# Designs tried in a protein design run: designed miniproteins, single chains, continued (3). Part 89

Each design is a single chain, and the fold is of that chain. pLDDT is the mean over its residues in the fold that is shown.

## One batch from the design tools (miniprotein)

Design m11274
Fold by ESMFold2-Fast:
Structure m11274 (fold): chain A 55 residues (1-55)
Amino acid sequence: SIEEIMKELNEKLEKLRKEGEELEKNKASSEKLEEIAKKFKEVVEEANKKLLEEQ
């Protein structure tokens, strides 16, 4: 369902946001920050694909 897809998306984005904040706090490499940014894009893209299939 759309609701389940949105819930999963929000949970994954929240986890990545916290991971990114922790990496910034610990002065992690730019490469690690780029990996987190890539994961955000992939999670959003996957959710959009699933939402399209629900319509």
Scores: mean pLDDT 81

Design m11275
Fold by ESMFold2-Fast:
Formats: structure tokens, C-alpha cells, sequence
Structure m11275 (fold): chain A 65 residues (1-65)
């Protein structure tokens, strides 16, 4: 189960990074009026959402073990 815990920690770190960058780009895009930054933020938040689904799947696997 140490391998699953390591994968979970890695995915949580990736998720947090994507979510923070996504929020940052969205805020920057709104302040500056940058469509590019807004789109980048949306894209990163969508990737974060996918990563959260992977985290939920790993948590379910850990509970089943």
C-alpha cells in the first residue's frame, strides 16, 4: 500500500499545483483583460478536475484494500 500512498501524494501535489495556477491565471486575466490568461486558467482548472477524479479513484482503492 506504500506505492498507492506515494501515488496519492504525487497526485494531490499535482492537483494543488494545477488548481492554484488555474485560479491565478483566471484572476490575472480578469484584472488585465487578457483572453489568453482566462483561457489558460480554464484549461488548468479542467486538468485539475481530471486529477481530482484520479485522487478519488486512488482513495477508493485504498479503502478497498
Amino acid sequence: SSALKEELQKKVSEYVGLALRGIGYRIQGEITGSEEDRKKGEELLEEAKKKKAEIDALEAALKAA
Scores: mean pLDDT 86

Design m11276
Fold by ESMFold2-Fast:
Structure m11276 (fold): chain A 55 residues (1-55)
Amino acid sequence: SLAELIEEAERLLREAEEKGVEEAIKSARTAIQMAKEGNEVAARVGIAEARKQLE
């Protein structure tokens, strides 16, 4: 659901901010924005990018 995508993206944003990974912060923020707009596909892409940038 979109609510679950927002929760996951917010979790990734917190991890990215804690680690200071600027690219992951941007990807997670974009994922939150896309999920709030109802764009599930773009939200999932942003989540996947944030995860890769935190590896």
Scores: mean pLDDT 87

Design m11277
Fold by ESMFold2-Fast:
Structure m11277 (fold): chain A 69 residues (1-69)
Amino acid sequence: MEEIKRLLEEAKKLKEEAKKLKAEGDELLAKAKATGSASDYAKGQGKYAEAEKLEAEAKKLEAEAEKLK
């Protein structure tokens, strides 16, 4: 039980961090599109990519927790 809970909490934490990065990235990308800022576009793209990687890792941890059942 504790092992499963640990994995689920790690996954939840990663998802929350990914959410924050995704929100920032999405805002930067939208702003870059509206203003034509290549710099904002690049920064937003980077944040979004990192958020996606964290979300993917979180899903893997959740899958591992499910396998323990």
Scores: mean pLDDT 81

Design m11278
Fold by ESMFold2-Fast:
Structure m11278 (fold): chain A 112 residues (1-112)
Amino acid sequence: SKIEELEKEIEEDPNNIAAWYYLGLEYFEQGNYEKAIEYYEKALELAKKGSNYQGMAEIYKNLGDIYAKQGNYEEAIKYYEEALKIYKELDYPEEVIKKIEKKIEELKKKLE
């Protein structure tokens, strides 16, 4: 399976951020949010160590998506705000920024 291939890539190179990230994504798509969070947190740790700001932003956004799926809107907002901060610092397109801002606004309304 794709998971077995990604696990092998991590055994060969435990610093392979992409392999940790895609394992998180595979488990997210399967609805295994606990495993998805575990692998994304490892990818985030490595991205922070390497100052991979683009990777950090993508991982924060995906953690936000998971927490939103779980109904944990406060944590989802926190992760989306971390992603938004990086997107603004890196001058990402206005369309990307507005999309994340809209996600935050919609979740804040659910907390009212």
Scores: mean pLDDT 89

Design m11279
Fold by ESMFold2-Fast:
Structure m11279 (fold): chain A 124 residues (1-124)
Amino acid sequence: SPQVKVTPSASSLTVPEGGSATLSFHIETNVDLKNYGAIWWKQRPGQQMEPIAGISLSDPSQVSIQPEAQGRFTISYDPKNKTAYLTLSNLKLEDTAVYYAELRSVESGGPFASGEGTTLTVVA
């Protein structure tokens, strides 16, 4: 059967307001990632999980970023190291959240695997 594990580079990260942070996750798998995309999700305390950005793993130039994140957030994927990155710039206190990475099948559109969250804390 397909084996896949999504591992964040950090469980938590604390960054000053106005700074920048890069969240990443490594994909350990026996499947060909060209058939998958990656999506970053944001969960704030007391709120539902919301998608923020997506990237194609077969063509990392194909990205989507939610309007609220546009201009401050960028995403990328390194196929050589099977590592996806979310870079947040000009950090605001409202960027404090748990961030999750999810792999989705391009063919079915369904979820395939997800990793544990990274807690980002933005301090004044």
Scores: mean pLDDT 82

Design m11280
Fold by ESMFold2-Fast:
Structure m11280 (fold): chain A 75 residues (1-75)
Amino acid sequence: RAAELDREALRAAALGDAERATRLAREAAELAGREEGLSDEEVEAAVERARALAEKMAAASEEERALALEQVERA
């Protein structure tokens, strides 16, 4: 499901894994696009948000990454 892939993308981003986060975000957006008709711009925006979060988390403290993961699990 697109929602499950989106959650996995956010989890990867929270861990600072930009490659995994962008791959999963693209898969989630493509699935949502097939179901809801998302534009190419919306798909690329979702991928870029995942990449930006992953890059931020790669530079973040372990405490900040733990908090981000907790927020993903609560969502």
Scores: mean pLDDT 74

Design m11281
Fold by ESMFold2-Fast:
Structure m11281 (fold): chain A 61 residues (1-61)
Amino acid sequence: AAEQLARALQTIAENEDDPEFLRKALRVAAKSLGIELTDEQIDAALEAARNGDLEKVREIL
């Protein structure tokens, strides 16, 4: 679950610069995988994904 979400987030973050869109996209993707994330986890995961740090994304999720 977390690995699938991390890969989805990296793909979205690489193709979109709108932070609000990225936050919504991550929340929707997490919900589809049965994962509940806080706003802080979402922001931290987006930052890690934009930096290409998939390991950090997996740790946050």
Scores: mean pLDDT 73

Design m11282
Fold by ESMFold2-Fast:
Structure m11282 (fold): chain A 81 residues (1-81)
Amino acid sequence: TEATQVVRELADRVFDALAEIAGVPAEERERRRAAFDAQFEKMVADSPLGEQDKQDALEALARLEAEGEAALARARAQAAA
């Protein structure tokens, strides 16, 4: 129950941050992602989650960031066509 709440809160923070970063100009996007990655790593490290859940959370962020960047690239290509 507590672990589920922590995971939900972490997921909400990730989606909010990714949505905000998507609105940032490309020149700042990499810096904003790096800053959020560092913040998220600290949040996960400070969380009461078990080590495997912490690892899974960090891997999930990496996957979501890659998927988000691919989606933005597709959207830009579609808009430019």
Scores: mean pLDDT 73

Design m11283
Fold by ESMFold2-Fast:
Structure m11283 (fold): chain A 82 residues (1-82)
Amino acid sequence: SMADELIDQAGELVLEAERLVREGRYEEAAEKAKQALKLAMEALRLSKTPEEVARATGLAIAAIGVRFDAALLSGDWSLAGE
């Protein structure tokens, strides 16, 4: 489904963002996490099943977490969002 495709894309972006955090590339990590959050939220909007809702919600939470990690570790709170 469209939701499944967006969930898969968001998942790949979360994994890339987590790798970038480990590499100390915090601005790039925050940008990838921001993109992952947008895709996860779109997937949530298009979700038709409880498992799609759960997966999309989990990825949105993970993306938010990566953004906070990037902000905390860099000391730049703008990376966490507005």
Scores: mean pLDDT 88

Design m11284
Fold by ESMFold2-Fast:
Structure m11284 (fold): chain A 85 residues (1-85)
Amino acid sequence: ASAGAVSSLSREEQEEVLELAKRVLEDPKDEEALEKLGRLSGIGHARAVPEVSEEDAIKGAIESAKKYPKEAAENALRGAETALA
C-alpha cells in the first residue's frame, strides 16, 4: 500500500481501517479482516493515483495483506491514526 492510500479514504472508511488493523494485529490469521483491510487499502490507493484501476489496486493490496499481515496492519493503523488526527 502507498503511504497516502488511507488518507484518500473517507472518514468512515478510515475509521473502518483503524478497527480492521487492530483486529489483524490481535489475530493475523483473521482472513476476513485481512481481505477487508486489503480492499480498503486498495480503494485508497486507486483514489490517490487516478490512473490505477481500483480492481487491480484492491487485488494487489489483499494479496500483500495476506502475505505480510502484521506489516499491512501496522501500516494501515499508522495511516488511519494520522488521517484521523
Scores: mean pLDDT 78

Design m11285
Fold by ESMFold2-Fast:
Structure m11285 (fold): chain A 105 residues (1-105)
Amino acid sequence: SEENRQIVIDTLTETLRLNRDLFAKIPTLKDMPPEVAAEAIVDTLSEEDIEKLANDPEYFGEFVYRMFSRVLSDEDAREVANLATKILSKKLGVPEEKVKEILEK
C-alpha cells in the first residue's frame, strides 16, 4: 500500500539523514539527498517486502544490516541497522522493553 511504502521511505530517510557521514562512504548514495536515496531503495523492493518492512522493526533492521554490511564495517552496519529498528519501533508504538529485547539479540 502507499501508506506502508511511505512508512518505509520515511524510516529509511531518517536513518540515512542521521548517518550522513556513513552513507557518504557509499559511492551510489553520497550525492543523493536522503529522501531520494530512500525512495530509490524502496523502488527496488516487492510490495510483499514493503508490507513486511512497514510492520516489522526487527525485519527492517535485518534488511538495513544486509544492505550496508557489503559496503560498511560490521560495527557501522549494525549501528545503522539498530537505529532503523528504533526509528520504526517508535513510529509503530512498540514498547521500549520490546525494542531492547530485539536489539540485544
Scores: mean pLDDT 82

Design m11286
Fold by ESMFold2-Fast:
Structure m11286 (fold): chain A 59 residues (1-59)
Amino acid sequence: TQKKLEEAKKLSEEVSKKAHELLKKGAEDPEKRQEYEEQARKLLEEGGEKVKKMLQEAK
C-alpha cells in the first residue's frame, strides 16, 4: 500500500511537470498554443484519473 501510494505521488508530480512544460511551449508558439494547451489538459486529466485509480486499487 505505502509503495503504491508513493508511486502514485511520483506519477502525479511527473505529469504536472510535463503539463507545465507543454503550457510554456504553447505560450512561446502562438500558432501551436491551442495544441499544447489541449495536450497539457489531456495529460493532467488522464494522469489525475490514473493516480486516482492507483490509489483506489491499492490495498
Scores: mean pLDDT 78

Design m11287
Fold by ESMFold2-Fast:
Structure m11287 (fold): chain A 56 residues (1-56)
Amino acid sequence: SAEDIVVALAELGLDLPPGVTREMLDEVAKNLSVEDLVEKLGLTPEQAEAVVERLK
């Protein structure tokens, strides 16, 4: 869920990137991938991989 992504970011010490909306988080949460986190949320590949690993 969007909340799971927010929690994962917080656990990693990361803030939500500027311009990220709740709708963007919900969309990414439906089909969670490193590529979507990088492209849609503006995370680095390393940050995206850490989020995916925590949500496995």
Scores: mean pLDDT 78

Design m11288
Fold by ESMFold2-Fast:
Structure m11288 (fold): chain A 65 residues (1-65)
Amino acid sequence: ALERIKDPEVRRALAETAARFLGVGIPESVVEEAVKEVAARYEERPLSPQEARDLFAQIVAEALE
């Protein structure tokens, strides 16, 4: 999924955010789903690194409700 993000800065921000969430015990399935959703959103409309981080956090929060 990360390979779908052509901007190295956005890809790095998403990879670092995913690693951080895994490190604090968020389930791998939730993190993987969030990465895929952010990548799909990026393909529709480019995201900044901060927008990618914010969207990832929102998806994870919604999945844990």
Scores: mean pLDDT 82

Design m11289
Fold by ESMFold2-Fast:
Structure m11289 (fold): chain A 85 residues (1-85)
Amino acid sequence: MKVKVTITITLKDKEKAELLAEIIIDAVKELGGTASYTIEQVGDETVVTITIEADEDKLEEILELIKLLEEEVKKLGGTVSYKIE
């Protein structure tokens, strides 16, 4: 069974937001999943939405990636949210 995970990153630093999105995309591909992202600029903030599809047996590894992402984004003064479907 496949799971869909949507991650939203909000950061003022567009370059760092894009870099973090690319790191997550590459990690998901290494796990055999698929991922894509979109970027929206809202004033001084960059909003990145990452959509992930992977086998449910990879969900634990994806959640570990999200935890690392949350830690890094918080250090940069941003926020992360996610949902699983």
Scores: mean pLDDT 85

Design m11290
Fold by ESMFold2-Fast:
Structure m11290 (fold): chain A 56 residues (1-56)
Amino acid sequence: MLEELREELLRLAAEDPERAGELLSRAIREAQASGDEALLEAVGAIAVEVGLAIEA
């Protein structure tokens, strides 16, 4: 599940950065709402990676 999200976000970062940002923001909000600290940390790591891909 998280790996699928990561792959989709990295693909979108290259093809449609605006869409990637929207999907990432939604994923972060859902992780925060879940109360699962490990999930939030994992999504945060994906966010850093996707942000770097968008800036590249």
Scores: mean pLDDT 78

Design m11291
Fold by ESMFold2-Fast:
Structure m11291 (fold): chain A 86 residues (1-86)
Amino acid sequence: TADEHVRAGQAALAAGDYETAIKHYEEALKIDPENARAHILLGQAYEKLGQRDKAAESYRKAADILEKEGSTLVAELLRIKADYLA
């Protein structure tokens, strides 16, 4: 499930295995493309790898989803973070 991939990605991220974390988050997003948590965690993994543009893109996708869901403040904070990275 998407949730199992998110958990596996978080374990990889905690272990410093950022490439493995990214693969798990990408698999989660193939199952559930509107998974805001997976987009946020993907952004964090890209930040750890110094891939700032990809991190910014991931955070903007999460912000778009969260804004649509009514989480406007969290969406705004993610947009600020993305703008800082780009």
Scores: mean pLDDT 88

Design m11292
Fold by ESMFold2-Fast:
Parts: structure tokens; sequence; C-alpha cells
Structure m11292 (fold): chain A 60 residues (1-60)
């Protein structure tokens, strides 16, 4: 749980240098999570074929 992770961080207080690295990683992970969520939503709506090709053109 998040509470457990926060408790662990409090037990091992990060240095200023470590905090800067964690901030950068956290930002990158949040951005990646947003993109994954969009992809999953499209897949649930049956738009999986569009995700295979950035230029979706139905070839009969």
Amino acid sequence: SFEELVAELKENPPSKETLEVLRTIGSALRQLGDEVDRWLEAKKQGKEAELEKPEFIPLK
C-alpha cells in the first residue's frame, strides 16, 4: 500500500540528492501511467487495430 511505502521512506530519510532523483523518476512514471491508461481504454472500446498502426487506413 502507499501508506506502507511512505512509512518506509520516513524510516530511511532520503538525502537532497536522492530526493531530486526520486522527483524525476516519479514525474516520468506518472506520464507513462497516463499513456498506458489511454491505451487500455482504447483496447476496451475495440480500437485495438488503430493502436497497431498510427496511420489507420482500412484496406478492403
Scores: mean pLDDT 66

Design m11294
Fold by ESMFold2-Fast:
Structure m11294 (fold): chain A 55 residues (1-55)
Amino acid sequence: MERGQRIARAVRLAFERPELTPEQIAKEAGFDSVEEFEEELRKYVGKTLEEIRAA
């Protein structure tokens, strides 16, 4: 899965599946780690996972 598609999937999972941990979202979206996921999320969305979930 391309990086942009992985980010889009992860953001959707964060909104629709609040029961999932950041690690579970990262794994489900195809990232190697939650740290990689957070860096890519900032690059594509400009927000952290915490900011997305808090909104």
Scores: mean pLDDT 75

Design m11295
Fold by ESMFold2-Fast:
Structure m11295 (fold): chain A 70 residues (1-70)
Amino acid sequence: MSDEEIERIAKAVEAYLRDVKGLSPEQARAAAEEVRKRIREYLEKNDVPEDQIPLVVGEIAREVIAKALA
């Protein structure tokens, strides 16, 4: 997964939380940064098969969104 793909996912999470869920711009940005951090850290520490990367990334995004909305 490229840095550009990670950024796209993080921006999608930010937009969703801000524009759909009504979180503050600051809270949405914090969640986006958490998504970037967790994806990078997981992929750096684990040899994830390319076909499993979307599943892992989707799970991380879901967990961050759930935490932000708690």
Scores: mean pLDDT 82

Design m11296
Fold by ESMFold2-Fast:
Structure m11296 (fold): chain A 110 residues (1-110)
Amino acid sequence: NVEHAVLIAAAQLLVDRGYSQEEIIKVLEEMGYKAYLTPVVTDNNESIIVLEDASEEDIVVGSALAAGIEEAEKNGKVEEWLKNSTPEMQKLVEEVKKKAEELEKKLENK
């Protein structure tokens, strides 16, 4: 589900920007989504925010989208990365950025 992958990616970008996982989950719940921390833990005991109705593929795609966007932003290469990407990937990145902005506005207006 593309919407679930986009939301997972947007939530992870906000974690990377310094928002707490608890605050992001609360905003997602207020928007009508059932969100939780994944039982999968990294080597550093880190978990990611996922949606209850998200498939394993949605989680993998969402995580990959967030990582790709963050790396491109960190290196100042977003335009170069998007130029070399498919139109479908460009659309997904734009949807992730829009959802991250929407979530961030809700986090700031609490």
Scores: mean pLDDT 75

Design m11297
Fold by ESMFold2-Fast:
Structure m11297 (fold): chain A 56 residues (1-56)
Amino acid sequence: SEEEEREKKIKELLEKITELAVEKLKAAVEKRYEEIEELTKEEEELIKEYEELLKQ
C-alpha cells in the first residue's frame, strides 16, 4: 500500500539523516569546517524530503 511505502521511505530517510550526522561529527573531529557546511546543506535537503513525506 502507499502508506507502507511512505513509512519505508521515512525510515530510510531517518537512517540517511543519522548517517549524515555521523559524517558531520567526523568532519568536525578532523577540523574540516568547510565540509561541515556542505554536509549541513545535504542534511537540510533530507529534512525537506522527510517533511514532504509527512504531508502525505
Scores: mean pLDDT 82

Design m11298
Fold by ESMFold2-Fast:
Structure m11298 (fold): chain A 66 residues (1-66)
Amino acid sequence: SMAEKLELARKLAEEAEKEVLRRYLAGEITPEQARAEFERLLRRKLMEKGFSEEEAEELIRIILDE
C-alpha cells in the first residue's frame, strides 16, 4: 500500500538525514549541498529497496512536501 511505502521511505529519510548531518558537521559538504546530497542518498536507498526511479522520485516529493 502507499501508506506502507511512505512509512519505509520516512525511515530511510531519517537515515539519510543523519548521514548528511554527520557530513555537514565534519565540513565535507556546505548547507547548499546538504539538500541535494539528502535527495541523492534517499533516492539510492529507495532504489536499493526495490523501488523504481519513478517511484523513488514520487516518494521524495511527498516527503519534502511534509
Scores: mean pLDDT 84

Design m11299
Fold by ESMFold2-Fast:
Parts: sequence; structure tokens; C-alpha cells
Structure m11299 (fold): chain A 71 residues (1-71)
Amino acid sequence: SAVFDAFVAGDVDALIAALDDPDPWVRAQAALMLGEFGDPRAVAPLERALGDPHPRVRAAAREGLAMIRGR
């Protein structure tokens, strides 16, 4: 998938863009992958994703932020 390819390539900007994907599964995966990278550029986009309409995306954004802040 495009999100997985971005993760493997270390393309943080592409993962941030994927937080705006129409598919909530893609947005949730992007949020978790951004957390795994731990790049501080992801903090503001992930905080925005805490307000996502889909509860799974909100949970993934919270987990991603916890990864960046606690690891």
C-alpha cells in the first residue's frame, strides 16, 4: 500500500499527508506509523487527528502521540 511504502521509505511527509486520506483505515495506519518514527514534525498533525470523525483514527493518533512522547 502507499502508506506502507511511505513507512518503509521513511517518508514522514507522505505519512503526514496520509492522515488526510478518505479511508479511515489508511489514516489510522499513518498515525501509528508516525508514532513509530518518533519525528517531532508529526506532533501537530497527530494532535489534529485526535479530532478525526472516526474513533479508530482518534485512538491511533493518541497511541502515536504516546509513542513520540514516551519512547
Scores: mean pLDDT 83

Design m11300
Fold by ESMFold2-Fast:
Order: structure tokens, then C-alpha cells, then sequence
Structure m11300 (fold): chain A 77 residues (1-77)
């Protein structure tokens, strides 16, 4: 499986920022903003499974169960 070391995360600051902003928005209950930031994170690194799982959870909170299922499925590949 592809894993990020601290050095690799430092080399991809835009991805780390997008993940952090998405997680902060989830913590704030702003799921629409969280979805936007997490979509940017998976666009920058589509192999990062945690970002796909987080986006799936966000779409469940938005009531979009079909989109949530798609993101969960992609996160398992």
C-alpha cells in the first residue's frame, strides 16, 4: 500500500493543507466546505485512501448517500 512519510507530506504542502482544512471543516460541522477541501486533496493525491473515506463520510452528512458510496468504494481500491 502507498504510505506517506513525514518527508513526503512536506514535499506535498498543498495536499496536506487541503486535508487539514477539510478535517477542520468537519470538526466545525461545515460539511459543504469539508467536501470542497477533501475533493482538492484527492485531486492532488487520488491514492490517499483516508481522504476518500473522509469525503464519503462528509457526503453521508450532507444526505448524499449515493455519492458517499462511490467515494467509499474508490477509497478501497
Amino acid sequence: MKEFSEEELEAKPEFVAALREGQAAIDAGDYETAAKHLEEAIKLYPEHRSAWAALGQVYLKLGEEEKAAEYFAKGKE
Scores: mean pLDDT 75

Design m11301
Fold by ESMFold2-Fast:
Structure m11301 (fold): chain A 69 residues (1-69)
Amino acid sequence: ADAEALDRISRLMIEALEAYKNGDYDKAIELFKEAIELARRYVRDPEVRDALIETFKEMIEEIEKKKKE
């Protein structure tokens, strides 16, 4: 169900943000990628799914930029 998927995605987002705050950029990227995969597979509302995927992709891009500096 979408609600169960959204709950799992929310937990991954919190864990990714904690990893990011701790400077563990690789873990943060991994967790955001996992959240994207859950959104693709289990979130059936295309507007909600696409918004989540886009947001997490943007977060990954920003983290990857910081890793290269």
Scores: mean pLDDT 84

Design m11302
Fold by ESMFold2-Fast:
Structure m11302 (fold): chain A 95 residues (1-95)
Amino acid sequence: MVTLSEEAFRAELRALLAVLEELLARLPPDHPVGQRLAALLEQARAALEAGDLAAAEDYLGAALEVIAGGAPPALRDEFIARLRAVRAATAAAAK
């Protein structure tokens, strides 16, 4: 893995949060995965705004496990593509 500055890491976590919020909007409001994901993303947002990058990363990691365990396959595939795009953008910004 590339060593990221704190600013680059914060930007990556913020971008990942935005992608996950967009994916959450595509789930039905009553979907169990959507309910769990919404709670985890809200906690990740609060941690990120507080500057607690470690907590934000932990909540986003938990959100990824929820998606991997219960999201529809098509949505999961799109999510993987979006995560790759976020990672690529962060790597480009770090150059």
Scores: mean pLDDT 74

Design m11304
Fold by ESMFold2-Fast:
Structure m11304 (fold): chain A 55 residues (1-55)
Amino acid sequence: MVEEAKKKIKEEAKKRGIGEEHAEKLFDELLAVGASPEQAERVILSVLEKEKELA
């Protein structure tokens, strides 16, 4: 599940023109502070949308 969620967020970042490395780093940091893969994926997708709007 972790690898599947990570792959999914990287693909979404790529589709949005946002760095895959940035999305992966945020995902790993969320997991490190105790978020589930599902929670981390949801948070990262929200962040990617917000970052694209601010760019």
Scores: mean pLDDT 74

Design m11305
Fold by ESMFold2-Fast:
Structure m11305 (fold): chain A 98 residues (1-98)
Amino acid sequence: KKEELIKELEEEAKKLGYTEEQIENILKKTHSVEELEDAVEGLKSLLWVKEMHERLKNTEDEEEKKRLEKEAQEWLKEEAKRVKKRAEELKKKEELLK
């Protein structure tokens, strides 16, 4: 499981144009399977943002552009909720271990 997550992290990071050094720095900071899962999910989110930005940049149809902008705004709102909920979960786990 951990080796699979490391490979997935490397693949997603490479798609985003991260260097080997940047990938190693992420791996050094991710000490648990849970932290690796969070890192992979974060990279997937960044890849989605990059793809959405490229679609918006290349779209000439005003109606499609408005649809993509609304989709991007809704996704960013949901992603912000996910990140906030995850941070709260990690804080609760830390408090239980103290």
Scores: mean pLDDT 75

Design m11306
Fold by ESMFold2-Fast:
Structure m11306 (fold): chain A 73 residues (1-73)
Amino acid sequence: MDEIVEELLEEAEKLIEEAEKAVEENPDEKAREKLEEAKKALEESKKSGVPLALIYLKKAIELAQEVLEELKK
């Protein structure tokens, strides 16, 4: 299970990094708010054991993807 957690953690960190870059290039209040929530979910995942860690990582990934979708041009 740790292997899956590591994969999701890497994916979440990558998507959050991409979302941070997108928000920096195209500042939007709603996107910034979602990015903040994604970062909170990522931090919560680091403090949690399975299965909560998986739930928080999936939430972080989902929120980061939403930010990217809103800012794509």
Scores: mean pLDDT 80

Design m11307
Fold by ESMFold2-Fast:
Structure m11307 (fold): chain A 49 residues (1-49)
Amino acid sequence: HMEEIKKLGEEVKKLIDELNRLYAESSKGDNREKIAEVQKKLRELAEKA
């Protein structure tokens, strides 16, 4: 499970970076749906932890 925890941490960091990018670009268009998709992925990873 240690290796799974490390992978989970890397996946979470990647999703947080993507979420921050989407927030920064929010004025470019309707990013609500993409933000919701990233939040859903984070929730799914939290359920696995």
Scores: mean pLDDT 74

Design m11308
Fold by ESMFold2-Fast:
Structure m11308 (fold): chain A 68 residues (1-68)
Amino acid sequence: SNAEKLRELKEELNKDPRFEAELIGDDTLVITSKGSVTEIIGLALRIIGEEPDLEVSIKGNTLTIKAK
């Protein structure tokens, strides 16, 4: 399910010292870069390519991923 995908992605990203990931409800994951906007852009492109059922939005050093 998309909720399980977001939980797994949260756990993966929280292991990476470049990121902080927070799950809001079952459908929204918010990721903040501790370093630069470049890391957020790279992550967004990866998710867009791999996960067609997820919607991606970028603001500054923050990436929001939402289940469609």
Scores: mean pLDDT 81

Design m11309
Fold by ESMFold2-Fast:
Structure m11309 (fold): chain A 67 residues (1-67)
Amino acid sequence: LTSPLSEEQRKAAEELRKGYEKEFEEIQKNLDKMVKEGKISKSEAERLKAVHFTALNLIAVGDELDL
């Protein structure tokens, strides 16, 4: 049940945060590869990184806020 701060909730949030960070890391690697291959420009890669960073951050915050 949803309750105030607890060690178990903190651990669950930490694991979720690590998962999102790992996904963002993979996205960055993929975008960097695409830039190296000339498939997209550096500007496009930077824009996409910003969008994905914001989206993943909102998802992580949403999980903590029970959205």
Scores: mean pLDDT 70

Design m11310
Fold by ESMFold2-Fast:
Structure m11310 (fold): chain A 75 residues (1-75)
Amino acid sequence: AEAQLEADVLYALALILYAITKNAIERGKVTKEDLENTIKKLREIADQIAPLDPDLAARIREMATEVEKELEKLK
C-alpha cells in the first residue's frame, strides 16, 4: 500500500515537472541547462519507480526522451 502510494506520488511529480518544462519551452523561457536538469530528474524518478511499477517508469522515460528532442533543437 505505501509502496504503491509512493510510486503514484513520484509519477505525479514527474508529470508536474514535465508539464512545467513543456510550458517553459513553449514560452521560450528555458535554457539548455534547464532541459538537462529536467531530463536527469525524470530519469532519477523513473529509476525509483521501476522496481514498484515498470509501466509507469517507462512512461516517465518517454517524457525524458521528449525533453531530449527539445534539447537537441538548442544544440
Scores: mean pLDDT 84

